# Designed miniproteins, single chains, continued (5): the designs that were tried, part 49

Each design is a single chain, and the fold is of that chain. pLDDT is the mean over its residues in the fold that is shown.

## One batch from the design tools (miniprotein)

Design m17680
Fold by ESMFold2-Fast:
Structure m17680 (fold): chain A 80 residues (1-80)
Amino acid sequence: MTPEERAAAARARFLTVVDEIYRLLFEDPNAPKEVLEAYRKRLDDALAEFQAHASPEEAALLTRMADIVRAFLDEKIAEL
């Protein structure tokens, strides 16, 4: 796998995790705390993998997206 292919794969994984988190937050209001915490870890792991292979500009963009998603997860976890 080339570095470019690895970055693209990591980006796809990150976006998939973000999509799954939004689905969980808006479609399943009774999701247990443990599930939300597991998704938060998956988000952090996926972002870290992307940051390792991405340009600084791309890394900054997805980091901002991750910050927004983390805020929603943390608020939801605090309500449980």
Scores: mean pLDDT 81

Design m17681
Fold by ESMFold2-Fast:
Formats: sequence, C-alpha cells, structure tokens
Structure m17681 (fold): chain A 99 residues (1-99)
Amino acid sequence: DIAESLRRGAEAAENLAKMAKEAKTPFERDVVSALALILATLYRKLAEKSPDPKVREALRQAASLLTEAARYADNGDFDKAAQKLTEASELLRKAAEEV
C-alpha cells in the first residue's frame, strides 16, 4: 500500500529531523546526511512507478527536500537540515491522504 509507505517515510523523515537537532559529532552528521540521501533515492524511484501525477510530484518534491537536508547536514547546518526533513515529512503525510 503506497499510503502506508508514504506514512512510514514521513515517520522516518521526522525521526531523522530529531537526530539532526541532536547531532554533536562528524559521525552523526554523516549518518543524517547518508540516511537523507537513501530516502531521497527511494522516493525518486517510487515517483517513477507512481501512476498518479499528484503523487509523483509530491514524491519528487519530498526527494528534493531530503537532498537539501543532506546538503545542510554535510555543511554542519543541522537546524536547516531538520527544517527540510520536517517539510519532507509534512509533504509525505499530505501525499498519503491523497491516495
């Protein structure tokens, strides 16, 4: 069920936002960045398989936000990384309601 996958993705992004806010070490930075990129790759692939144009666009936007979050985390801007992860979570939750 794509709606459940989107809800799980929203939960993952929200949990990752919490990790970003609590990150204190270079290793924690790398973990946040790596996980955000993994989620972005997953959502880009799901977008390609989605028959609904609105769901495709939402997944592409979420993937873009996750990629931005990874970039901010890599640069040490964990507050902006957390913000982008929270935005991705909200977008994924909204997309889940549309299916």
Scores: mean pLDDT 83

Design m17682
Fold by ESMFold2-Fast:
Structure m17682 (fold): chain A 77 residues (1-77)
Amino acid sequence: LEEKAEEALERAREGDTYAILEAAAYGQQLFKEGRYEEAARILRETAEIAKERGDESLAADLEKQAEKAEEAYRKAK
């Protein structure tokens, strides 16, 4: 799962707009599996790519998801 998320992030950075949605989906799946630290990182990096592409709405939504994952990770300690 994490490896697939990294692959999607790499393709998104290279210009694959569809890969942004794939990376977001993998980040959400990591969150559902309780892998909060990895989820927060993937969602934050995906948000940065979305912002660079001009999709500020998607970036804002993904940033909120990353913040929730960070909060869950902190409370799980």
Scores: mean pLDDT 81

Design m17683
Fold by ESMFold2-Fast:
Structure m17683 (fold): chain A 86 residues (1-86)
Amino acid sequence: IEELAKELGIPESEVEKFIAEMKKRGISEEDLRAFFEAMKELGAKGPGSLSELVSRVGAGAILEKLRERGVPESTAITLVGVANNI
């Protein structure tokens, strides 16, 4: 996860905060990995905040990729929503 986030150019402190919030909400490490992999596949590339990269890629595109990977819709919405607002 940290390696994927570094490739995307997201600040380490922001990645740590996002992962902590997702774990607090019961989101699995597998679903977190799927989120960062979806961002990478969609061409998200920094430097930039997590919310900036989500905005550049588009929340809808991320949700579609997460659905393709078998991530539950409620989980996908939480991942995208928190990433866009941290």
Scores: mean pLDDT 79

Design m17684
Fold by ESMFold2-Fast:
Structure m17684 (fold): chain A 94 residues (1-94)
Amino acid sequence: MLEEKRERLRELQREIESTDDPKKRAKLLLEAVLLVVEGLLELAKENPEEVDLEEVKKFIKEESEKILEELLKKGLITEEEAEEFKKKIEEILK
């Protein structure tokens, strides 16, 4: 449920703030992004007259790509980790 996803995001934020390893922080950030994506799609599906599902999917894809590019440029994730994340996003966007 959306509330449970919000609590898990809060827990991930605490872990991100408590870790001194920038690579570990980047991986936790990507996990948080997946939860946000799932929540946004759930809300869009529940409100089809107020929210264009295809616009939401496009927004998610564009923002996820930007986050991955930034993390790759900073050397915080590997190309393989970026590929795995992209696959997870595509599965969620089904």
Scores: mean pLDDT 79

Design m17685
Fold by ESMFold2-Fast:
Structure m17685 (fold): chain A 64 residues (1-64)
Amino acid sequence: MEVDVSDFPSTYTAEQVAELLAAAGRPPLSREEALALILEAQAALGLPRDGIAGPGEVLHLLSR
């Protein structure tokens, strides 16, 4: 590949994280439940708890 740039979001909303987890075979989550998981992932990764998930938080959640 000549260019490694693909369309990928730098941040994910709680709703987008809930959809990604559901697509990965996780039970469907409410926005509030997804936000709680994002905040826990941010704490586990030593990131600010702003509720806005980056790729690191998403990968952490998909690894559980």
Scores: mean pLDDT 72

Design m17686
Fold by ESMFold2-Fast:
Order: structure tokens, then sequence, then C-alpha cells
Structure m17686 (fold): chain A 99 residues (1-99)
């Protein structure tokens, strides 16, 4: 169910925002930058999922669109090939599991 995936993704966004606030409080700018990219990646994935749901796409296609949107943000905003705190595989397992 795409709605369940959207709910899990929203929960992941809230956790990422909380970790970002903690990283900023600790002045861990390297971690904060990675978490900022992660937040934008999750937001892009959520938008892609909601668009796929409106278009009546299959769960598999919706998940793929979300992963593609997340990867696009990571590639665009981490130009030095820096890793986020969440890999695409970890993101998929954590937020997109049990479609």
Amino acid sequence: DIETIIEHLRQSLERTRAELERARALMDYTRARRLEVEERGIQAALQALEQAKRQGQSVLDAVQAALDAYDDVVKRESPLDETTLSTPEEFKERVLKKA
C-alpha cells in the first residue's frame, strides 16, 4: 500500500530533522551537511510517491520513482561523492519496506 510507504517516509523525515538539529547543536557541520542532503532526498522521494499514487502507478513503480528522486538529490547535492548517513539500500529498507 503506497499510503503505508508514505507514512513510513514521513516518519523517517521527522527522525532525520531531529538528528539534524542535534548535529547543529554539536557543531558537527560535516554530519549536519549530510543530514541536510538526506532531508531533501526524503522530501523528493515523498513527492515522487505522492505523484505516482495520483497517477495510479503500481507499488513497485512508485517505489522505484521514489528511489530515483532520492538518488537524484544525493548526486546533485553531494558533488564530492560524499555518502549520506543513509544509503539508497538502507533508505529502501527503512522507509519503503512492506509496500
Scores: mean pLDDT 76

Design m17687
Fold by ESMFold2-Fast:
Structure m17687 (fold): chain A 107 residues (1-107)
Amino acid sequence: MTVFEEFKEKVLKLMDETIEKLKNASREEAIRILQETLDKLDELVNEAMEKFDKENVPFEERQKFLKIAKKIKDGLLEILDMVRAGDSVENVIKKLEELKKEFEKEF
C-alpha cells in the first residue's frame, strides 16, 4: 500500500466516523466534532509527510499530496464556518458527504 492509499483510507474512515457522530449531534457538539476532525486530519497529513521524507518521495508527488490535503482541509473549514453561521447539522452532513465524494475522485 502506498502512502497516498493509506492516507486516503484513513481520511475516508475519519469522514465516515465524523458523519455518524454528526447524525445525533447538537450544533455545539457538531462544532466540537468538526474541530476534532480537523485536528485528526492535521495528524494524518503530518504522518504522511514523515513517511514521504523516509521514502525520499519526489517533490512533484509531495506537491500533489499537499494540494489534495489542502482541498480537504479547506472544505472542512468551510463546513465548520457554516455550522458557526447557524446552518443546520443536516445540511452540514450533506456537505461533508459531498466533500467525501470529491476526495474519493482525487485518488
Scores: mean pLDDT 85

Design m17688
Fold by ESMFold2-Fast:
Structure m17688 (fold): chain A 110 residues (1-110)
Amino acid sequence: ADPLLAEGVRLLKQGKYEEAIKKFDEAAKAAPDSVLAGEAYLVRGIAYEQLGKFDEAIKDYEKAISLLKDKDPYLYAWALFNLGNAYRKKGEKEKAIRYQGEALEVWMKL
């Protein structure tokens, strides 16, 4: 799973968003219900946002939150922040404020 995640991140940094999404999908499937799968969903959500696919990004951030909550507070806070940012881009300002606020509270306890 780690090599697939690393390759996906490399592709993401190169702007190859569709190829990155495929690698993150493979990474999540290789290690289901894991912190690694949570990280894969988080970075796949970022790739979906770069493509303007905000509904797909939101679904991925929600999956990341579920997998990372109480397991990895740093990645959990980052998933909450990105979820809020995706809602802001959809014009859902109240949800954006809520999730970004939750992310800040987690980060302040780190």
Scores: mean pLDDT 88

Design m17689
Fold by ESMFold2-Fast:
Structure m17689 (fold): chain A 110 residues (1-110)
Amino acid sequence: MKRIELTDDFTVRVIDEEKGEEKTVKLQPGEAIDLGEVTYDGKTYHVALYVEEVDGKPRLGLGIVVDGTKEQALEAAREGARLAELSPDTPIGYGGVIVTAEELEARRAA
């Protein structure tokens, strides 16, 4: 399983707990990372992360698009960050969007 941690300095730590591997990426506010394609149980998902700054606090958006393109995953990640709620108990907002490519294009074409 992969775990994602975001710090107040916009550093994203991606931990693959099954492999014992860690990857650290420094994000600037408004920057997005393409995590690429992941195949699970015969389905292909495109995954992306986006970081937004609101009132000096980071919001992390996770985009997961079934049979999606890089651009669709990045768009879903930006939507996820926008939906992220800031709590007084946490310095970081988290939001995720899991959609099909068809659903994302239907929202855009209208």
Scores: mean pLDDT 68

Design m17690
Fold by ESMFold2-Fast:
Structure m17690 (fold): chain A 88 residues (1-88)
Amino acid sequence: SVESLIDQARSLVGQISNKDYRDRLLSLLDSIRSNMSDISQVDSTIDQMGDVMMEAYMAERDNKKSQDAINQIMKTMSQIRDEIKKQE
């Protein structure tokens, strides 16, 4: 379910070392949960998450645990997008 994927993404965000990136990503995940009926808003929010994750990935390039978590979050966001589109 989309809810399970969001919860999985929240757990992965907890593995990112930098608190500011964690807070920003958690806020964006809350936005997705609140707007799941609007695919355009979800797509926009996932794109914003992509920007934050790219910034975090570059900032934490020497932290493999953070980079691995970010890669997993990116895959989970793709799965969330696909699952919401199936519910059209």
Scores: mean pLDDT 85

Design m17691
Fold by ESMFold2-Fast:
Structure m17691 (fold): chain A 70 residues (1-70)
Amino acid sequence: ALEAAREVYAEKSKTLSPEEALAYAVAFAEALRDPERARREVEEAERLGLASPRQLEAMREGLRRGEEAA
């Protein structure tokens, strides 16, 4: 999971900001481990205003990719 997250971060940091790439990679890694929990964590981040709209979009994309790979 951690190795896959680093690889995804490197890939996404070519097209996204560092904050967006990190949000994507973390959501991806958490979804590989537990997709239902990862989804709840993204929903909670949105509810609490802990992430920008772009970071939330990156997290949702990372979550979706992780769910496909799980």
Scores: mean pLDDT 82

Design m17692
Fold by ESMFold2-Fast:
Structure m17692 (fold): chain A 64 residues (1-64)
Amino acid sequence: GPEVYRALLPIPSAGPDSLALRPGDLFEVLEEVDEKYVLVRNLVTGEEGLISKEALETYAERVA
């Protein structure tokens, strides 16, 4: 099934390919890009972009 997370804290956009997330946003991990970044889709807004694996670990929880 889809790998789904909930943002617990704000995750700001860090660049042109990165996605900003708000607390409570549900997002799906689509692909591991490299050791540092994952491609995600915001299930609330439908926007896609990169977040760091560190932000995923620190500011989000896995829900599915």
Scores: mean pLDDT 84

Design m17693
Fold by ESMFold2-Fast:
Structure m17693 (fold): chain A 104 residues (1-104)
Amino acid sequence: SEREKALEAVENAKKIVERWIDKDPRLTPEQKEEIKKILDEAYEEIVKANPKSLDEARQLLLEFLHEKLEKLVAEGKITPEQARRIQAVVLLAFNVEAAILEEK
């Protein structure tokens, strides 16, 4: 179903981004844990929202991730540049996974 594809795209994107974060030498271990925590929280919120389509899942991902990254920046845990980079990588991973699922 479209809902199953939406959640699969988000889950696959999350796994890819977590692996990327673990390998990023520009992030401290503490920053890596904080970022992975907000990725987990964003995923849980999207699952609860039960998106009906890939487009709706994409919008929810952008909104929830943006809010959580903005809070980490406000708390001084990551920089605005790091937040923008994370947002870009998450969106790219989601778009790739969504495209793969649409071809099935």
Scores: mean pLDDT 87

Design m17694
Fold by ESMFold2-Fast:
Structure m17694 (fold): chain A 90 residues (1-90)
Amino acid sequence: MEERLRAALLAAGAIKSAIIGDKEKFEVNAELVRKSEDERMREIVELAEAGKLEEAIKLLEEMAKEEEDPELREAIEKAVEDLKKIKEIA
């Protein structure tokens, strides 16, 4: 539970850092996600690193829809909304 929330928020942080071009924060978030062993969150980070930001955001959004924990789902959905807003203004 806690590890999944942490991995999801770190993956969202990595996408945000990639959008704004903050390589240092991207690497910090990406490394923590890689250590989490969450395969799908690692996939999201790999997409963001490759510059496939729309695909990374979409995968995170689909994971939120599949999440059974309503608190975790809400947190991921809010992160996705913030990422979409940042991408539009960046």
Scores: mean pLDDT 79

Design m17695
Fold by ESMFold2-Fast:
Structure m17695 (fold): chain A 84 residues (1-84)
Amino acid sequence: HMMEKVRKEAEELERRASDEIDRAGRAAAAGDWEEAERHLRRAEELAEQLRKLGEEAKDEEILKRAEELLRSVEAQRRAIEEAR
């Protein structure tokens, strides 16, 4: 019961965070640095929510996915800084 709900919430948070990272990349490619940073901030918030969910559920796979998303946000942030 609880685990089914947690996994569904994790999938939704991961999907939304990934979508925001993708949108940040598209904005950066267009030279819209302000829009790109806005999307990265949302992706980071969603990834942190996923991390908290994984910690509360003691689910290593959810925590791993959250860490991967946070690393992707950091990589995109660095790429934007270098491109400016």
Scores: mean pLDDT 84

Design m17696
Fold by ESMFold2-Fast:
Structure m17696 (fold): chain A 68 residues (1-68)
Amino acid sequence: KLVLTEEDIEELAKISGMSVESARKAAEIFEKNKDLDMVELAKLIAEKTGISVGSAARAVIFLESKLE
């Protein structure tokens, strides 16, 4: 189960170059779609947040590191 603090959301936003609001949205997409591979997750997050696929892949790696 993904558990994120407010500080984790702020770090996600900083790493990926998106707003804190978009970082929360990316985390929700990740939690709902964690059965997708990294490439599919990165594409979905990029589409929904407007960041690059490369930045979204970095976001996915960060979120994976926060799983139990």
Scores: mean pLDDT 79

Design m17697
Fold by ESMFold2-Fast:
Structure m17697 (fold): chain A 73 residues (1-73)
Amino acid sequence: MKEKIVITLPAASPDEARRLALEEAEKLGVKITEVRPVTSEVLPDGTRRFTYTVTGEKDGKEVVINGVVTEPP
């Protein structure tokens, strides 16, 4: 089974979420294989969530880095 590492980083804005995810990938030496478009969803409490996802590989492991922004209703 391919070992997967998931990292979630809270951010104050979509631009910060992107920056933090990319900086974390560089800091960890992750070879980026995919950068997903920013996704937006509305949670049941009216909170909006924006997620920027970077996927890559390090030492044979799959690494997923999520920059997440939550806006109150």
Scores: mean pLDDT 79

Design m17698
Fold by ESMFold2-Fast:
Structure m17698 (fold): chain A 100 residues (1-100)
Amino acid sequence: MEEIREKVRELEERAREQAREIAEAAREGEEKAFEKAEEAAKEIERLGKELGVEEIGEKLAAELAAALDAGIGAGDAEKMLEVMLEAVREAAREILEKLE
């Protein structure tokens, strides 16, 4: 269980870093944010597969994409980042609870 928890934390950290990259791209425009989000989803899924927790990587990638869609409505890159970081944290917490 500890090994899987460490992998979840590593994926959460990667997703948080990707959220920051997406928010930065959003300052250049909505299309740039979505383009970066597609790259982010692939990177998180790749890391999940590499760590042997592919389903967890897919879940975090999906939550990040959903949070971006919600954050885009705010029109503020900082608010988008906040929404994405909260979504990633909640998803990781839910996954960790399942492991307890």
Scores: mean pLDDT 80

Design m17699
Fold by ESMFold2-Fast:
Structure m17699 (fold): chain A 67 residues (1-67)
Amino acid sequence: ATIEQKITSYLLSNLSPGESISIANLAKALSVSAAAVSKAAASLAAQGLISTSTSGNTTNVSLPADL
């Protein structure tokens, strides 16, 4: 499976809509590098499959909120 598939599966199984997890914690949970998770998360966000937000030096990932 791709890192993108691992991210999506993890979020769907472990987060409620609107909850977020940092790139660092997600990388640790998936046993992959933070850089790889950042790139995969950016790709998923561009596809509308997840939301990303930055707070200072931290990037957080979440499932999209309802319309």
Scores: mean pLDDT 77

Design m17700
Fold by ESMFold2-Fast:
Structure m17700 (fold): chain A 73 residues (1-73)
Amino acid sequence: MAVARTILEKTGMTLDEVRGLIEALERGVEEARRKARELGNPAFVDMFDAVLEDPSLTPVLRDLLRKMEEVLK
């Protein structure tokens, strides 16, 4: 929870933007990376680059995005 709140504070993401990233990630990490770029958020692009290097991080990233969605509800 603390990590999700810190990311939201630094990025200023809205609920709709977080949900869009979750939907894109379900289609694939590269789709989520494109969506993050469209939102103009370089921190998320860097996070997705890390996940591309280590696919085992994909569930961690998905869980983090879901926690961010819950914080914004």
Scores: mean pLDDT 75

Design m17701
Fold by ESMFold2-Fast:
Structure m17701 (fold): chain A 68 residues (1-68)
Amino acid sequence: HMLTPEELELVQRAVDLANEAIAKGNEEGLRHAQRALDAIVDYVQGKLPREEALALARRHLEEAERAI
């Protein structure tokens, strides 16, 4: 499985937010960044449809940004 540019962008954003949350000691931001990554992993593993996974990832990234 190869990630599309859209999927890769979400992964990159989640990793960046997770790193920022770790640097700031922001556990809420880190949890949301991890949930965004989990959504993409579930999609890649066939556990979640693509559209639902991308929507979940985006929602968690927005929550991480608000928390951090």
Scores: mean pLDDT 86

Design m17702
Fold by ESMFold2-Fast:
Structure m17702 (fold): chain A 70 residues (1-70)
Amino acid sequence: DEAKKKLKQEIAEKILKEVEEKFAKYQEEVEKRKDLTKEEIDKLSEEWQKENAEVFEKKLEEEEKKIEEL
């Protein structure tokens, strides 16, 4: 149980860090695109956050379920 709990925590921290790093890179790339309007940049950022947050939440749930079923 403690080992599984630790694995879940490590996976959650790893996923969170990956999301933060990906978002930072995405924002940097979007800001370099000076041809985009402020509205387009805001919409892309919102869509990226929503899509990636949902994907990583599902990934966390799937990994957590796999650990529980070990």
Scores: mean pLDDT 77

Design m17703
Fold by ESMFold2-Fast:
Structure m17703 (fold): chain A 104 residues (1-104)
Amino acid sequence: MMKKKVTALFEADDGGASSKEVYLGAMEIVKKTLEKAVELGADEVYAAGLSKKHEEEVRKAMEALKEQAKALGMEAHIYLEDAEKVVREMKEEGAELVEGRLEA
């Protein structure tokens, strides 16, 4: 009855991870998010990026999530601004959260 929602949080800090390691970690979050969304029969996926240094790598992974989610018949939304607000609002709506730190 309510649309089922999944939120993916891509958090990258200023740790020692390379751009490649950050991207690979972000793609693992993509995989886990899609697996959870399929398991739940989700209608919508929300991707929120919180990055201090690796914004471009996080953005590429979030775009991959959006394309793959759409291919599975889900609506996908990407947020690089207001990521903390998006995560909070989706949590209030009962969305399942998939998160990972991009530190390798």
Scores: mean pLDDT 76

Design m17704
Fold by ESMFold2-Fast:
Order: C-alpha cells, then structure tokens, then sequence
Structure m17704 (fold): chain A 70 residues (1-70)
C-alpha cells in the first residue's frame, strides 16, 4: 500500500467527519462509511482487492479514533 495515499485518505476522512459526527455513528454505520470510502478510492486509483481491504481497515480505524475522541 502507498503510505502517501493512506495519509491523504486519513486526512480526507478527518476533514469530512468531525469527532461529534463520528460519536453519533453506530459500529454498523462506521463499517458502511469505511466500505463506501474504500470503494470510491479503490475505483478512482485502481487499487487491488488487497489494497482496498487495507484501506478499508485504515478508514475504519480513523473513524473509531474520531468516535472515541468525542
């Protein structure tokens, strides 16, 4: 996985989802958002299934951190 891409995606998620917004999300909603973002990025940048799975995990991690921070 490209570390610069992961960093950019983390920054984008943090910009779009505030801690307050993340706090209102269920675990199911977090998973759905992570899947949607990973799909969009994978389609845009032509990522492999393995890279997409790693990206989904990273997005989910960031969302959970934002939720805990609120």
Amino acid sequence: MNEKLLRSVRALVERLITPEKAAGLSDEELDRIADSFADLVADTFGLSPEEKAALREEIRRVLRELKEKA
Scores: mean pLDDT 78

Design m17705
Fold by ESMFold2-Fast:
Structure m17705 (fold): chain A 101 residues (1-101)
Amino acid sequence: SEAEREFNIVKALMLLTSAVTDVVLELKKRGKYEAAERVVELNQKASKELLDLIKRKDFEGVKEVIRNLEAQLVEILKEENVPQSIIDRVRDDAAAAIELV
């Protein structure tokens, strides 16, 4: 149903927001403040794009924005030598968010 789709989109956005928040907190905990700020800026841009795409019902575009954000977050985490377990959680959360869209 349309209501189920809308609820799944909300769940996807909540999951993505939680994953990004965890990344920011992990980077700050490790003293990687410049990397944390880059993640915040990437998330702000992605959030604006996601809201526009959702309003236009461009769900393939929504999945692409999530995949692109995931790739950028993973690259930052690798550059900052963040543990593989944190990188794996970001990938798992992004995949789960995409499945809900």
Scores: mean pLDDT 89

Design m17706
Fold by ESMFold2-Fast:
Structure m17706 (fold): chain A 64 residues (1-64)
Amino acid sequence: VELSEEEKEKVLKYAKENTDLPTPIFAAEVGVNSKLKTVVVLLATPEGIHVIRIPLSEAEKILS
């Protein structure tokens, strides 16, 4: 399962709005872990890599 670029941007926006993150964010990557049924957001921050896991069912609600 793979997300489109538009879907990745929606998930990234949701993660940034719903997580207290160190700023600035230097880099961001969105992927899907099909085994665990989760969307994984990786954010490079001044404090290191932040990992946010969103259940696939919840991600589908964000994309709707």
Scores: mean pLDDT 75

Design m17707
Fold by ESMFold2-Fast:
Structure m17707 (fold): chain A 73 residues (1-73)
Amino acid sequence: SEEELLKEMQAIVGEIQGIMQQILASGDQAAYQQAVALLTAAERRLADALARNDLEGAVQILRDLLAQLKAIA
């Protein structure tokens, strides 16, 4: 359902925030710059998906971002 997709998005956003804090705390400036670039690109794609009411696509964008951030954390 739409409500369940929105809840999943909020949960993934929380995980992304946690990973971003871990990357920042690591002191690895290159990893942090890479993470910020990935986040910025994902934010643009997410805004487009939400403007089209593509909640499934929005969830997938967030899942892909989380996986990429976990790989560099």
Scores: mean pLDDT 88

Design m17708
Fold by ESMFold2-Fast:
Structure m17708 (fold): chain A 57 residues (1-57)
Amino acid sequence: MDDLRRRLTDALVSAGVDRETAEKIAEEVARRIYVDGWPEVEAGRWLTDQMRALGIA
């Protein structure tokens, strides 16, 4: 969980997302997969929707 959050945060920051927003998105993706039991595909769609809302696709 923590490794995924770190990797996603770093990737989002590299894509131009501010660190606070990137950390919140990464935490939510990790929680959806590891706590809520979401398939990676569904979590990935949610991530894509968040990136699109931020103007990053």
Scores: mean pLDDT 77

Design m17709
Fold by ESMFold2-Fast:
Structure m17709 (fold): chain A 60 residues (1-60)
Amino acid sequence: MEVYQARSETTKILLELDTEQAFEMAKRAGKLATEANLSRDDQTKLMTEVIKEEYEKLKA
């Protein structure tokens, strides 16, 4: 299940962030996915993409 891999990767990224950054990214990604009115799988992919992009900006 490709959705499983996306969730697993997102969880690992969030564990590397401090609590405040992790919560902000999770809430932002969740809101964007919900407002986009996508399927469950597409919502998970969008959330993962947003979190990964924000993480890369912090890591750089």
Scores: mean pLDDT 66

Design m17710
Fold by ESMFold2-Fast:
Structure m17710 (fold): chain A 100 residues (1-100)
Amino acid sequence: MKLTKEESYRLYKPSEELKKFLNEVFSEEKETYTVSEIATGIMQYVYKNKLLNTAPEKAGEVDVSDTPLGKILGVKSFHLDKLDEVVRKIIEKSATEVES
C-alpha cells in the first residue's frame, strides 16, 4: 500500500453506507475509522469473499460488481495495485475528516 504513514492515521467519519460496511467487516460498532482501517476493511472483504482474480491474464483484478463494496465505490472492478487510489476516492466520496 502506497499511503504515507501520516495519511494512514488520519481519522474519518464515514457515510452511513461505508460505516455499515466497515462495522460488518470488522464485527465492530464504531463511528470513526482511520484511512489504514478503511484500506484494511476493503482488503479483508476482498479476501473473505474471494473477489481477487488469480488467473495470469487478470492477476490483481478485483471484481466488485453486484457487491455492497462496488455500490459504495461506484465501480464494477479495480486493480489491487490501485488500492491506495481506491481508498482515497472512497474517502473523498463517502467520508469526512475529523479534526481530532
Scores: mean pLDDT 77

Design m17711
Fold by ESMFold2-Fast:
Structure m17711 (fold): chain A 83 residues (1-83)
Amino acid sequence: SMEEIKKKIEELLKEMKELQKEALSLDTKEGAILATVIGITMAGFEYDVSIAKTEEELKEVLERLEKELKYFKEQLEKLKKKQ
């Protein structure tokens, strides 16, 4: 259902927000840049969810969000290893 997909998107966006906070907590230029990119990406997904009219559009948003979240987790892990 659309409600179940929206709930999954909200959970992943919360995870992305925690990732943004962790990137910023590194207190590095690279961490601040990553946190900024995550913030812009989150705003884009929030907009995409707000305009979605069909379950298929929400599924597409969810799939893109899952891929972006995985990418940001990998980028943050690389930054943490450099410290």
Scores: mean pLDDT 90

Design m17712
Fold by ESMFold2-Fast:
Structure m17712 (fold): chain A 78 residues (1-78)
Amino acid sequence: SPELERRAAVLITAAHIAVIGADYAEKLGRQDEADELRRFAEEIVSEARKLANELKQQGKTDLAAEIEADVKRIEERL
């Protein structure tokens, strides 16, 4: 459904932004802010994984695989 595709896009985009923000905060010596942004990214990644599992149960395996691939790339940066 368009709603599930939109939800996936929003979650993955938000997680990417949080990781970019965390890397930038760390470079500025703002470690507490970097840690908070990484926790936020981990939380979003958890929600994205739940969505991927729901999509698999609905037979939307291709979209679920794309979300899982994006999640894996984000986690490699955490």
Scores: mean pLDDT 87

Design m17713
Fold by ESMFold2-Fast:
Structure m17713 (fold): chain A 68 residues (1-68)
Amino acid sequence: SEAEEARAEFARLVDEIHRLVWAGELTPEQADEYIRRLEELRKRFRELGLDGYATAADEVIRWLEELK
């Protein structure tokens, strides 16, 4: 389902982001790209009624903005 695909994509993105941040390898350009992808997922989560995931995506976006 679209909900399952969106949740799986979010989990993968969060894992990738955490790996890069912990390794000190996240560039500002990569952060901007992840923010863009997370904003798309946040919109999809809201459309699917997955408000908890939309909030989680928003929190990751805010965290990445603070790291820039």
Scores: mean pLDDT 88

Design m17714
Fold by ESMFold2-Fast:
Structure m17714 (fold): chain A 73 residues (1-73)
Amino acid sequence: MLSQKFVEAIETALKEHGVLHAARVVAEILRMTLHRIDEANEILEYVEKKDLEKAKEFVEEMLKRLRESAEAL
C-alpha cells in the first residue's frame, strides 16, 4: 500500500513537473520515510546542479525498487 502511493507520487511528479521535481520527491521519501539521509542528500546535490541525467537515474532506480515492492507476488 505505502509503496504504491510512493510510485504514484513519483510518476505524477515526473509526468507533470519533470525529472528534477521527481528527484526531489525521491529524496523526500528516502529522507523522511526510509530515513536514508545520505542517499537523499546525494540526490539533492545533483538536483541543485541541474544534472538531468543523474536525477533521471535516481528516479528510475527508486521507481524500480518501489514497483518491485508494490507488485511483489
Scores: mean pLDDT 76

